# Designs tried in a protein design run: designed miniproteins, single chains, continued (2). Part 34

Each design is a single chain, and the fold is of that chain. pLDDT is the mean over its residues in the fold that is shown.

## One batch from the design tools (miniprotein)

Design m5168
Fold by ESMFold2-Fast:
Structure m5168 (fold): chain A 87 residues (1-87)
Amino acid sequence: EEKKYEEIAELILEFLKNSPKEIRNKLIELLSLELGISKSTIEKNATLSFLTELVKKLSDATLERIAGLAKEAGLNEIAEKIEELLK
């Protein structure tokens, strides 16, 4: 569902903007490993459209892991919204 993936991508974009450097790096590393895309490519192209295409390729387990990283960053509201969209 396009709308669901777009909403998750918006939350990930917000996460990237508001997370500490260490947690942001963990998120980029997770995305790089799961998708086979370089970390620099993800950093340079972190737009809503790009992230929406990435989210479509991620498993629910990986999206739940992203929510866990958001909690680690203190971004509990973002984590809860991702978890709700996965239900």
Scores: mean pLDDT 83

Design m5169
Fold by ESMFold2-Fast:
Structure m5169 (fold): chain A 73 residues (1-73)
Amino acid sequence: MTKEEIKRALEEGLEEAVREGRMTEEQAEELRELALKILNKADPEEIAQRLAESYGKLEYVEEIKKKIEELQK
């Protein structure tokens, strides 16, 4: 699995969150920037945890992590 594929999954997830009204487009762009910085250095678990913590969505940590892991297997 390449960084390209993980970036694509993150973009889709953020776009869906904006579409569903869970966050604004500005928040999604900031989150994408943060996620890409973390992605260059951290594994899926750390990425998912930090993203969920930053936006108070701890309930989604496991779900986000599993989706990223599926893309990497």
Scores: mean pLDDT 67

Design m5170
Fold by ESMFold2-Fast:
Structure m5170 (fold): chain A 105 residues (1-105)
Amino acid sequence: MSPIEQRIQKSVSNVSSGISETEKKLEEAKSEEEQRLIVEQFKGSLEIYVSVMMQFEENKEELIKILDALIKTLKDHYEKSKNPILKEMLKELIKKLQEVREKLR
């Protein structure tokens, strides 16, 4: 497995695990306000993760491959999720990552 394939797999695994943990917390939430706070925490964490990656990645082509894999992962979770608050947040993140990806052209 190439170094880039390992990085993609790790990034996808981290994001997928984060979404799954967020879904579990949403099931335990007693109010819509708590659900919004939970999804905002995940959104903030992912935005920091992408920001850090953008600052330290020297290979533009590898960064594009990682972003494409993350966008696909978010879209897959968007399609499978039944929680409307989570879906709305995932939709916003997908759009934001697509805009970042386009700027790397």
Scores: mean pLDDT 84

Design m5171
Fold by ESMFold2-Fast:
Structure m5171 (fold): chain A 85 residues (1-85)
Amino acid sequence: DALRRATELLRRADELEAEARKLQDQANDKRTLADLLRGLADVTGDEALKKSNELLGQADVLQGLAVGLRNRAETLRGEARRLLA
């Protein structure tokens, strides 16, 4: 049943996009905190800069994971469209 399979692929794609959005939001939060800490570095010292760099590294990892999930979701949507053609 092409319709049932296409529906399942679209549902899985939606779940992957929801997960990717959560990871991107976490990455954006970490970048915002890193920017705030860097902006205060002239007042707050070296520990704030170290934590800022750690947060940017974590944000990069989360962004990479989010991109991977979105690419997989796009592949599943493409497969679903092909089944319904």
Scores: mean pLDDT 87

Design m5172
Fold by ESMFold2-Fast:
Structure m5172 (fold): chain A 72 residues (1-72)
Amino acid sequence: SNVEKLLERFRKAVEEGTLDEAIEEYAQELYNTNAANGNAEEQQRMKELLPKIIEEAKENREEAIKAIRESE
């Protein structure tokens, strides 16, 4: 799914310290591809989900640390 692909992409960018660049690249990609295809519904959904996906990519690092500690 688009959400899973984007989450994986952003998680990798968080690891590499390039999250801001990945966000900008995706925003341009979404604008260019969906504007060309006329897919306003997908563009709207991804714009609404984008902040949540970014937060989840960042928070999953903290959650993973907590889960490791809690599983002891």
Scores: mean pLDDT 66

Design m5173
Fold by ESMFold2-Fast:
Structure m5173 (fold): chain A 85 residues (1-85)
Amino acid sequence: MKTVVIRTELAGRDVTITIEIYDDGRIVTTVTVTRDGKTEVYVFESQKAPGWSDEEAVAAARAAALRALVKKLRDEGLVSGRPPL
């Protein structure tokens, strides 16, 4: 198992993205969003594509998780316009 932790910010929220790649190619991406003492957690599962490096898998999982988070925040009216990420 390989674990990568990415810290960033989206629409004034602290975002921690934890990407875990298992030996069978399963990828679990956990997105933790914290603002004003409230924490929301989102979990996404995917598979590492055959022939991908762990670096490529991490980049793809990070991009997918950020897109999903941005969509959710827009759908909930918590962000408007273009995200800074």
Scores: mean pLDDT 74

Design m5174
Fold by ESMFold2-Fast:
Structure m5174 (fold): chain A 65 residues (1-65)
Amino acid sequence: SLELESAAAMLTMHATVEGIEVEVEIRDGKIVIRLIDPSPENIAAAQKAAELLRKSGIEVEVEVL
């Protein structure tokens, strides 16, 4: 899905700019944000991003590695 791929690319770019180590995947029509550094601040940032995407009708999961 172009919309999911665009959202995943935007999330990856944003995390890179903020210095957050993350992997963004598309799995079963969902975006999965995988945190390599699961600090409280990084978890909060990932959850905020997930909430914004869910408001747009995109299903998002946050995972810690």
Scores: mean pLDDT 80

Design m5175
Fold by ESMFold2-Fast:
Structure m5175 (fold): chain A 72 residues (1-72)
Amino acid sequence: SMERQRRIAERLAKNAEEFIRIGLEKEKKNRSAGQAAYRFAAAAYVQLGRTDPERRDEALARAAEMEARRAA
């Protein structure tokens, strides 16, 4: 259902935001942990784009940003 899809999308967005916070906190103290957090954030945004077509373009752009941060 659309309601279930929206709830899943909301959880994916929140998870991605949490992984970004973790990445920012850890990147200076543990680079590997920071990189892993950005990887998980990117994966969550990819799933968000697949789950919510209305947010697809924005979610994929956010995923690309996270992959760029991980590669830096």
Scores: mean pLDDT 84

Design m5176
Fold by ESMFold2-Fast:
Structure m5176 (fold): chain A 97 residues (1-97)
Amino acid sequence: SEEEKAEKVQKLVEEALRPVLEATEDPAERAAIENIARGEVTPEDVAALSEEALRRVVEALREVARRVREEFGDEETAEGLEKVAEALEKHWEALRA
């Protein structure tokens, strides 16, 4: 069912982001990663991320997208995750400009 797929995808996102959360000592960066895991991304969340945390989050989201595509055949959800990763990179580049 769609509900079961959504729950499995959310679990994959949470599992992929757990090592990043465990490596994070900054409360603001931790809160940003938790918001991203929930699909809630703001420019303030991106600003709270270190370059290393951003890189790891982007890599994790792309890996989840790959697994969702391969294991569930869900191209729409996979593309959605890839778009979130792309948005994070674009927001980061805008903050550096």
Scores: mean pLDDT 80

Design m5177
Fold by ESMFold2-Fast:
Structure m5177 (fold): chain A 74 residues (1-74)
Amino acid sequence: MEKELEEDIKAIVENVEEVIELIEKQMASITNPDSQKVAERLLKVLREKGGSEEALRELIEELKKEREKKAAAE
């Protein structure tokens, strides 16, 4: 799982401009507000940090923590 995620992060960093274009195009068709927020955060990280692997890992970890907090509130 984590190793597969690291490979995905590397692929994003190597193709950062293409990934940005893909997310921008898909945002126009995203109707789910949660998915829009995730796409918006990802675009912000890619644009501001220039495809930093470290910044992407931090974003993914933050999203995981938010998900765990929601599960723990049950």
Scores: mean pLDDT 70

Design m5178
Fold by ESMFold2-Fast:
Structure m5178 (fold): chain A 72 residues (1-72)
Amino acid sequence: SLSPEQFEAEVYEALALIQLAIGKLAGVSPETLKRIEELVDKAREAAKAGNPEEAERYVKQISELLREEDAK
Protein backbone atom coordinates (compact mmCIF):
# COMPACT_ATOMS: atom_id res chain seq x y z
CA SER A 1 0.00 0.00 0.00
CA LEU A 2 1.09 3.60 -0.63
CA SER A 3 2.14 5.82 2.26
CA PRO A 4 -0.25 8.72 3.04
CA GLU A 5 2.30 11.14 1.55
CA GLN A 6 2.69 9.05 -1.62
CA PHE A 7 -1.11 8.79 -2.00
CA GLU A 8 -1.58 12.56 -1.53
CA ALA A 9 1.21 13.28 -4.05
CA GLU A 10 -0.42 10.94 -6.60
CA VAL A 11 -3.77 12.75 -6.10
CA TYR A 12 -2.02 16.04 -7.00
CA GLU A 13 -0.47 14.38 -10.08
CA ALA A 14 -3.98 13.29 -11.13
CA LEU A 15 -5.27 16.85 -10.59
CA ALA A 16 -2.44 18.24 -12.76
CA LEU A 17 -3.40 15.81 -15.54
CA ILE A 18 -7.07 16.86 -15.26
CA GLN A 19 -5.99 20.53 -15.51
CA LEU A 20 -3.97 19.72 -18.67
CA ALA A 21 -7.06 18.07 -20.19
CA ILE A 22 -9.18 21.13 -19.29
CA GLY A 23 -6.61 23.47 -20.88
CA LYS A 24 -6.53 21.39 -24.07
CA LEU A 25 -10.34 21.24 -24.28
CA ALA A 26 -10.62 25.01 -23.61
CA GLY A 27 -8.19 25.71 -26.48
CA VAL A 28 -5.57 27.61 -24.46
CA SER A 29 -2.60 28.97 -26.46
CA PRO A 30 0.13 26.49 -27.58
CA GLU A 31 2.64 28.42 -25.42
CA THR A 32 0.46 28.09 -22.29
CA LEU A 33 -0.29 24.42 -23.07
CA LYS A 34 3.48 23.70 -23.28
CA ARG A 35 4.02 25.41 -19.90
CA ILE A 36 1.20 23.33 -18.37
CA GLU A 37 2.73 20.12 -19.82
CA GLU A 38 6.09 21.02 -18.22
CA LEU A 39 4.37 21.61 -14.85
CA VAL A 40 2.52 18.26 -15.17
CA ASP A 41 5.89 16.54 -15.72
CA LYS A 42 7.25 18.26 -12.58
CA ALA A 43 4.16 17.23 -10.59
CA ARG A 44 4.71 13.63 -11.75
CA GLU A 45 8.34 13.71 -10.57
CA ALA A 46 7.26 15.18 -7.21
CA ALA A 47 4.68 12.37 -6.89
CA LYS A 48 7.34 9.71 -7.66
CA ALA A 49 9.47 11.28 -4.90
CA GLY A 50 6.50 11.11 -2.48
CA ASN A 51 6.47 14.90 -2.08
CA PRO A 52 2.85 16.17 -1.91
CA GLU A 53 3.86 19.75 -1.04
CA GLU A 54 5.91 20.08 -4.27
CA ALA A 55 3.17 18.40 -6.33
CA GLU A 56 0.59 20.83 -4.86
CA ARG A 57 2.78 23.84 -5.80
CA TYR A 58 2.81 22.74 -9.44
CA VAL A 59 -0.99 22.22 -9.40
CA LYS A 60 -1.37 25.79 -8.06
CA GLN A 61 0.93 27.13 -10.82
CA ILE A 62 -1.20 25.38 -13.46
CA SER A 63 -4.35 26.90 -11.89
CA GLU A 64 -2.77 30.37 -12.17
CA LEU A 65 -1.89 29.84 -15.86
CA LEU A 66 -5.46 28.68 -16.62
CA ARG A 67 -6.90 31.69 -14.73
CA GLU A 68 -4.64 34.09 -16.68
CA GLU A 69 -5.83 32.59 -20.01
CA ASP A 70 -9.50 32.93 -18.92
CA ALA A 71 -8.86 36.62 -18.04
CA LYS A 72 -7.80 37.39 -21.64
Scores: mean pLDDT 85

Design m5179
Fold by ESMFold2-Fast:
Structure m5179 (fold): chain A 68 residues (1-68)
Amino acid sequence: SKKLYDDGKKALDQGDYKTSDQKLQEAINKGMKTTSDILTNISKASQGLGDDSQSNTNQSFADRMKKQ
């Protein structure tokens, strides 16, 4: 699961938003704890893909988790 998260962040840094979104979602699906960091990275990947709705939803959840 950590490898999927690391691969997803690397893809995001390289501008490969599709691969980043896929890898970060797979990390969650394989039992990685959903944290504000992973939600923020998924939000950035979704924004890069032009999915403003998904991006805004994930950023909102990330902000809530930081306050808790």
Scores: mean pLDDT 68

Design m5180
Fold by ESMFold2-Fast:
Structure m5180 (fold): chain A 84 residues (1-84)
Amino acid sequence: SYEELIKKNEEIFKNSKSPMLKVNSLLDIVSAYLKLGKEDKARELLADFLENGSEEELEALRFMLEHFPASLSPELLALVKEVL
């Protein structure tokens, strides 16, 4: 379920020391919220990350968008581009 996917990835996001794993878990959470129709929650989580993320975490997000855009759903990619 998307709710279980969110819970699992929230644990990874909070506990991981890897910027890339944090970004991957964040994008999975945001994508799952979009699939659940919780766009406001998806947007808030992404905005919070952009405001409070470390330089290394923001670099990892930029790297993902540049090199692996096809790994993101069209809805997720559109939201990320809107908030950036």
Scores: mean pLDDT 83

Design m5181
Fold by ESMFold2-Fast:
Structure m5181 (fold): chain A 68 residues (1-68)
Amino acid sequence: KVGELLQELKKKYPELTDEIAYEVADLIVKQLVEEGKVDKKELEDLLVSKGVSKSKAEEIAEKLVEEV
């Protein structure tokens, strides 16, 4: 389910490579297992660290938090 959402986001955000998408999915699963919720700021920080612009990272993180 998270993988399907990330594949759709890759179509809109070409900066979101398969490698970045896998790392984002892993972080989301870890956060859900450990905390029961997704941390938007941690997702944004991960995306920015991988070369996604801050504005796009915020948009992607917002969509991910909304869906999971």
Scores: mean pLDDT 78

Design m5182
Fold by ESMFold2-Fast:
Structure m5182 (fold): chain A 68 residues (1-68)
Amino acid sequence: SDEENQQILDSLRSFAESLGLSPEQIAEIEALAQETLARLKTASPEEAKQIRAEFGKRVQAIIDEGLA
């Protein structure tokens, strides 16, 4: 639902802010999260598993670059 998606995005933003990421990095993570949520709406269960794994790796890369 839009409510659940918004809660996820708000939680992700709060977490990224707590790590000291820049506004630009937070915006990049939020854009990636929105893209991922859109992809999940039309994905099969197998595709959804891959999409979630890719999202996790891409978010981790942004965090690692932001904290370096």
Scores: mean pLDDT 80

Design m5183
Fold by ESMFold2-Fast:
Structure m5183 (fold): chain A 85 residues (1-85)
Amino acid sequence: SSEQQQIAQEIKDFVRRVVGDPRVRDMLIRMIDDALSLSPDEARRVFDNIIVLVKTELRRQGKSDDEIQKVVDELQGLFDRFLAA
């Protein structure tokens, strides 16, 4: 839907702000675009995998657990909005 496309853009923009490694960023952006063509259950599994990759990358960047949790909470809220659209 156009609403899911709008939310996917918001998720991609968020990833661009928080993920500094261009290879990881580009992988995550591709995964988000792929979610637009998936069933809700398949998209949910992709989003769970994105959370794991983001946590790993932010730890590699030296972010604290509290900083990582704030990013995860915002990302989870965006995913919930996407799945409800």
Scores: mean pLDDT 90

Design m5184
Fold by ESMFold2-Fast:
Structure m5184 (fold): chain A 84 residues (1-84)
Amino acid sequence: DKSLSIEELIEILEDILAYLESDPNKTSLTKEELKDFLIERYNLSEERAEYIATIVFDLAKQVTGSDVLTKESLEKIIELLKSI
């Protein structure tokens, strides 16, 4: 299934946020860095990682207007998804 549930998306975003919070030298992720994280963390295929990364960055762009994913953008996206 190519679809991603809101609950699964929230869990992934919370994991990404925890990763960024654990590294004081890592303040943002690019789409390619997020794909690599998803492949390593969840053993996803390139296609699945690209799909999820695209959704996350589309949401980040809509919420923040930025092409990079920051702790602030992640927190805003997670809050938005939890409000649905």
Scores: mean pLDDT 80

Design m5185
Fold by ESMFold2-Fast:
Structure m5185 (fold): chain A 68 residues (1-68)
Amino acid sequence: MSLLEKVKERVEEVLKKTPKDASPEEKKKAIGEAIQEVLDEAKNLTSEEVDEVFAFALELNKEFEKEM
């Protein structure tokens, strides 16, 4: 499983546990924490994998900005 796939799975799990009535800011915080946990667990990080995770985070952030 790629680092990006692990990040996506962790983010989905955290969003499922986050209340549906949670603010966009609370959702962004939960997502940020999920991403950081996956990065902390990964011991063999390449610059390319880190860049893919940041690109995913930027796209996800853009979607949440549309909801605000």
Scores: mean pLDDT 74

Design m5186
Fold by ESMFold2-Fast:
Structure m5186 (fold): chain A 87 residues (1-87)
Amino acid sequence: IEIARKKLEEIKPNAPEEVLKELEKAIELVEKLGIETPSVRLANLAVSMAKLLLEGRYDALEEALEELKKLGGPKEEIEIVEKFLKA
């Protein structure tokens, strides 16, 4: 998750404001998922999801969400992220 935050700062000067807002909100949701799950695997998956989001790879991000569900991540936050990706 920290890596995703660093990447956001890195692209900040070159990205449109609307894109930055959406990425920041998505990273915040992924960060919340990682904080509530004590598993190192879940934390690594959250970072990978944030990277896929920054790259605009929403299909791969959907697969990562399914994996997070299987690993017992927080269901409420996962549902919010799923709705965000479908919106």
Scores: mean pLDDT 60

Design m5187
Fold by ESMFold2-Fast:
Formats: structure tokens, sequence, C-alpha cells
Structure m5187 (fold): chain A 85 residues (1-85)
């Protein structure tokens, strides 16, 4: 649902300067970063790690329960929507 993605983007933009949102994002990345750093050439592992970090952020900030795969797809769609204009 494109409208739901827009709502999430607007929420993130409205809270971009919130240090709590930034801290949650950094904590999620810190959890997956060691595995990514240990496997620098494993692109599928990197995609999974990105999906896990996004699922954690969306769950913590928005209460959205998503799999890492669903979160990664949402991230791709958000990036595509932002880059369209």
Amino acid sequence: DVERIREIIRFLEAHADDPRLQAVGEEALARVLPEVEANPDDLELHRRALGEAWAELLSTVLGLEMSPEEALELYRRMVALVLAE
C-alpha cells in the first residue's frame, strides 16, 4: 500500500531530528553490523542484515511487526518513492 509507505516516510521525516529515533536506528545497526563486517562480500547477508535493522526500527518506533524480508521490501519501496521526486 503506497499510502501506508507515505505515512511511514512522513513520520520518519517529522522525527528525523529526534535523537531517540536516531538512537534506535543506531542500536539496530550495531546489532547486525558485526556480522556484516565479518562477511563483507556476502551481499545476501547484507540484505538480510538491512532488513533485520529496518524491522527492529519499525517495530520499536511504529509498532509494526514485520519480517526482515518485508522490512527490506518496504525500505526499497520507500527509497524508490523518495527518488521519484
Scores: mean pLDDT 68

Design m5188
Fold by ESMFold2-Fast:
Structure m5188 (fold): chain A 87 residues (1-87)
Amino acid sequence: MEEEERKKKAEELKKKVLESLLNADSYFSEEALLLFIDRLEKEEVTIDNINEIMAEAVELVYEKKIFGGLQPISEEVKKRIEEALKK
């Protein structure tokens, strides 16, 4: 697959993930969500590294033992997701 095509597909997947989070009626760790969104924005997202970015966000939740801090998605997190989607 051409590099440009791979990058485009990764950006589409990133947008779908962010939109899914914005519409989720579920409980999440706010810290883990913010770190995941920040990671997605800072990386040059490709098909090869998007899975690694997701895995790193999951590992960070395990390292910080923040499972007990699950909350509905806050307005702050929603705003962060909306800002990421505007790029």
Scores: mean pLDDT 65

Design m5189
Fold by ESMFold2-Fast:
Structure m5189 (fold): chain A 108 residues (1-108)
Amino acid sequence: MVDEFRRTFVEEGERLGPIVLKLMLEKKLTEGQAAVEALKEMGIDAESVMKDYLLAVRIRTEKGEIVAGSGGHSNPLIAAIAGVAMARLLEQGYSREEVEKAGRQAVG
């Protein structure tokens, strides 16, 4: 499971990371603001709740379920990517408990 999470995390990071970096450089947004804006541009409904420097991402799956994701990380970009990766693995049929455990092991 951890290897599947890492692979999905890298894939989602490759999609989200360049958009976030571009927004930070061109629009002078903070990393947290850029992460939320990048998710919006990707059509993902993101709720930026900065509690203990964590970004909570709410993603609607193809099944219509709203998944609140947190990377358990202080970095808002890593938290956003971890949330997107978790939602994708849940859509593939993995259990929430397995995905959350893998995410904690992969990104801290």
Scores: mean pLDDT 68

Design m5190
Fold by ESMFold2-Fast:
Structure m5190 (fold): chain A 59 residues (1-59)
Amino acid sequence: AEDEALAERIKEAVRENLKLLGTTGPVKLKLRFPRAPVTEDGQPLAPVVEAEVEMELHH
């Protein structure tokens, strides 16, 4: 949830930055988040969250 929201924000920022540089075409971003929710005793529930996003840029 939070990692997906962060991935969306990063994608948006990259898109705007690349538009300023006049970049066009498909751009693929691979993001990894080493976030693991922990239980009451501190045990991790999941080791890693990985999000892969692809976007297309037109100028």
Scores: mean pLDDT 57

Design m5191
Fold by ESMFold2-Fast:
Structure m5191 (fold): chain A 73 residues (1-73)
Amino acid sequence: MAEAFRDAVVQAAKELGLSDEDIEEALTRAREAEQKYGPEAGVAALMNAVKEKLTQEQFDELVLRVAKALGAT
């Protein structure tokens, strides 16, 4: 997983109220998926783990913040 993408997701998740423990769990799931299935699986696992801890509105905001951080707006 690209470092910039990971860091953007972590920052947005913290801003939206995820605890450090929830973020660490999400990063652990992403790392395990990346080791087994490659970097795209790591990205999917990270986003799914974060989505489980957020409302739909908060998750949509996270996606927007990540896109802006990566210059996709």
Scores: mean pLDDT 80

Design m5192
Fold by ESMFold2-Fast:
Formats: C-alpha cells, structure tokens, sequence
Structure m5192 (fold): chain A 66 residues (1-66)
C-alpha cells in the first residue's frame, strides 16, 4: 500500500483531497490536492513519482493559482 507523504519540505499537509493514481512508463504517479499548515488559504497540487517497487523518486508541490 502506498502512504502519501504527510509533509513537503518539512511543512505538514492538511485537507488532502482528489487523490488520483496512474501508471506511466514503468512508474507510478500519485497526484492529490492539499494545503500547507503554514498557508491554509492556498491549495497545492502534490505529485509523487514512485518506481515499480514503490520507492519515492520525486515529490513536487505546485501552488494552484486560479
């Protein structure tokens, strides 16, 4: 089972929603929307890239602007 990261760059994630998973070119891509605890008015799109063994390769958080 994949467990989504609870924080990005040391900032806790809150209000996690809209989780989607896909497989692409031998990798597993998980995307979800979350807020950072220190900036709860802003929603971030979090993308987690995993290898075939579910090892985390990349975690990317992008601010959703309108």
Amino acid sequence: SFVAPKEVDGVPLIDVSNEKGRSENGKVIITYEAKLADKPETTYKVTVTLDRNFNVLEVKAEEIKE
Scores: mean pLDDT 72

Design m5193
Fold by ESMFold2-Fast:
Structure m5193 (fold): chain A 94 residues (1-94)
Amino acid sequence: MLEEVKKLLEELLEKVKELAPDEESFIRQVEELAKEILELVEKNPELAEKVKKRLQDTLEIADRLAAQGRNDLAVETIYVSLLTIKSEILEAIK
């Protein structure tokens, strides 16, 4: 499960790099969020299945938006979803 979470985070980061290659600062923010989420899941493996599903849903939505030429919205969807996932993990471990 953890390896699947890691792979999905890597796929989402690569999608951001593909759709917004000139947004270096933003790419770095997404990369940092992905690392934080992975670290949180490693420490809280009971959340891995839920996080995996959220990441799969995010990738599916982003892929559909990108296929429609909505690259801006696809990238924003990835970022907002990662922020939301991090928030959900932090709330769950309180």
Scores: mean pLDDT 86

Design m5194
Fold by ESMFold2-Fast:
Structure m5194 (fold): chain A 65 residues (1-65)
Amino acid sequence: SAADESDKRGERSAAAGEAALKAGDSAAGHTAYWEGQHVADHALTEKGREGGLRGAEAGRAAAPP
């Protein structure tokens, strides 16, 4: 269902941000930040939204100023 896809998209976003942070990959972190925001903004479920926000936050941390 679309809701299941939203949940999975959120989880993938969170995983991508966390992977960028663990790798110290600022370019991947920048991508994860913007993709995470997009996932959160278009989420159909609370889980999808939370996953997107986690991905964005981890991505931002991976790409410090």
Scores: mean pLDDT 85

Design m5195
Fold by ESMFold2-Fast:
Structure m5195 (fold): chain A 76 residues (1-76)
Amino acid sequence: MPAKEAEEAVAKGEDGVLFASRQFGAAMARDGWSEDLIVRTARSFGRVYAGWYSLDPKEMEARLTRAALEGARAAK
């Protein structure tokens, strides 16, 4: 039961960080950043976030990178 509550809290945090990553991508694309630089930055955030919450770094890198790229595309 405590573990499930922690998992739900992490899931809500993941939704928030994905939304923030998408906003970051959109803002940086409008500021003239290359997609490559946006992707590299989002990947770094994914690794840090995965470390803090003991999540799979590869999955978190992919999720944050994809969210940032979606935001960048929406801005273009």
Scores: mean pLDDT 73

Design m5196
Fold by ESMFold2-Fast:
Structure m5196 (fold): chain A 58 residues (1-58)
Amino acid sequence: GEEASKLTTDAELEAYARAAPTFIEALKGLKAAYKTHPDNPFAAAGAKVYDGFLKLAA
């Protein structure tokens, strides 16, 4: 929800920035989970984000 994005701005953004290197590994796990859970919107979103970030990081 929209309240969640507000929490991400301050405390969560700092945690996210510090975990940025391992975030790609977490997204890898979500992409693997998407193969077994294609109906899960969270796993599908994680797979898309992983592919998108790889393209931008190139």
Scores: mean pLDDT 58

Design m5197
Fold by ESMFold2-Fast:
Structure m5197 (fold): chain A 88 residues (1-88)
Amino acid sequence: SLLDQLVRANEELSKLLKQVNAPDVLTVREVLLHLILLAMQQGLVDWIKGIVYVGDSLLGKLLGLDSFSLHDLTPLLDMIYKHSTVLP
């Protein structure tokens, strides 16, 4: 599965991962889960609408978006691949 691919986070993505005590080498799935955990811990998730409001956060800056839907994680996946190196 593409989600089980090991990646190494770049400096900017590593800054986000460190906020949830995640390592800089992990699977794409693990990056995704840690970023959702970060959004939860920062109170950014509207669970009724399934929307994450990232606004002025570093997460929002890396995404280039003010919000994203939990029903479509494509923006998070695209950002992860842009800010990491795929490992062999």
Scores: mean pLDDT 88

Design m5198
Fold by ESMFold2-Fast:
Structure m5198 (fold): chain A 78 residues (1-78)
Amino acid sequence: AEELAERIAEAVKTLFEAGHTPEQIANAVRVALLAFGVPEDLAREIAEKVLKVMQETDDPDEIAEKVREITREALERA
């Protein structure tokens, strides 16, 4: 759970710094989670929360930290 959460957070930060849109990044998160065997409902929930984080802050480090926490907590609950 923690390793996958870190990997997702790193990917989100990289895509955000590369200038991808919040919608593109949220979709990439959903696709990546599905590829790692995360159920569709949970992958969608995480992607929606990631999208919201990117709407609330422009700091890549803050985005990465919040995405890591959101993903870890959601995966631990599943």
Scores: mean pLDDT 83

Design m5199
Fold by ESMFold2-Fast:
Structure m5199 (fold): chain A 80 residues (1-80)
Amino acid sequence: SLEQDEKVFRAWLQRDPEALAAFESLPEEKRKKFIETLSKLLDDVQAGKITREEALKKLEEEFPEYKEFIQRALDVLDVR
C-alpha cells in the first residue's frame, strides 16, 4: 500500500540523514508523486509485471534529480 511503502521509505531515510534532508526539502507535490510512482512500480515488480531494472529505469526517467536516492531506495525495498 502507499502508506506502507512511504513508511518503509521513511524508515530507510532515517538511516541516511542526508537523503532524509533532501527528501524533506522537496515540494509536497513532488514528494507525493515520487511516493505514488515508487509504490506503483513496487507493486508491479512484486506482481511480476515488470523487472526491477525496468522499475529503476522508469523512476530515473521521471525523477532524474533523485538518481542518488533511487538506487538506495530500491535496495531497501528489496530487503523489505
Scores: mean pLDDT 72

Design m5200
Fold by ESMFold2-Fast:
Parts: C-alpha cells; sequence; structure tokens
Structure m5200 (fold): chain A 80 residues (1-80)
C-alpha cells in the first residue's frame, strides 16, 4: 500500500520539524521527504507497473496544473 512509504518517513519528518527554524527550510525539507517517499514507493513497483505509471503521467501531462506537473516530475525521477 502506498501509505507504507509515508509511515516509514514519519519519524524523520517529525524530527526535521523540530530542527527547522524557517518556513523556507521547512518547505525544502518537506519536498525532500516527498522525493524519498516516491523513491520508496517505486522500489516496491514492478517494471511493468513503473512503465504503466509513466504512460499515465504522459497522458495527463497536457491537462495538469503547474503544481501537478511538479509532483509528476518528482514521480518520474523516482521511476528512472
Amino acid sequence: VGNEAVEELRPRAEELYKTVKTEEEKKKAMEELLREAFRLAAERMSPEEKEELRRLIEREWPSATPSQRRLMEMILEALA
């Protein structure tokens, strides 16, 4: 289940929140945690599942918002 990657990173996220002092540092830390969560999820996927997800992203890309495209880019990086 996709939630397993989030659960694995939860203790690290809590620790980082205690150490970050600015909103900019918090945003950067959260983006790095999202990248790690996507990488962990990708490790659990078969090559066929990874290719299917890439095709779905390519199909949705033209109609995606800038924020959605940013998330799609992070997912594609994890699938590489």
Scores: mean pLDDT 73

Design m5201
Fold by ESMFold2-Fast:
Structure m5201 (fold): chain A 113 residues (1-113)
Amino acid sequence: EEEERLREAERRIRAAAEAVKEEAERALKEGAALSEQDLQDIVDAVASLPAAIRGMLASGDVATVEEALRRMAGARSGLVGEMIGAVARAILAGKSPEEVAREARELVRRLAE
């Protein structure tokens, strides 16, 4: 059951990671206010979420994928924290991969302004 929930979360995270990467590349080309490093940190943070969830489950820090996502939803530390928290909250809200990707893209655009 948890492995299937993990796969569902990973599909949504993968959609968000692709959307974030595309918008970060666009923001860089358009002369965004964020540095290249800040944009790369956001891209890397979202891409690493599946490994982070698996790590928390393996270490026993959390018992379920939902608990891992709830912990991540509380992240507020800078740009990376805002992005991680937003993706986790969208998944917890039961949003589709397309909706999670759209919200992640919109957040990158707002942060890059």
Scores: mean pLDDT 83

Design m5202
Fold by ESMFold2-Fast:
Structure m5202 (fold): chain A 79 residues (1-79)
Amino acid sequence: SLSAEELERNREASRALVEFELALGKGDLEKAKEYGKKAYEADPESFEKWFEQALKAAKEAKDEKTLKAIEEVREAALK
């Protein structure tokens, strides 16, 4: 079971991932890179899991623009 403090910190990390996802949806690559880096720094494990899910969804949708955006953000976030 998670403590209340652990749940609160997880919520803050999840918020960074949500903001990252919204920026990608808007096509704002600059903000997506910024929020992606914050999300990675806050919780690398959750970011990696979410990132893989986003790539899978974009491939299933055949959304080449989103796939390229995700790859660019990944490269920026991991450096």
Scores: mean pLDDT 74

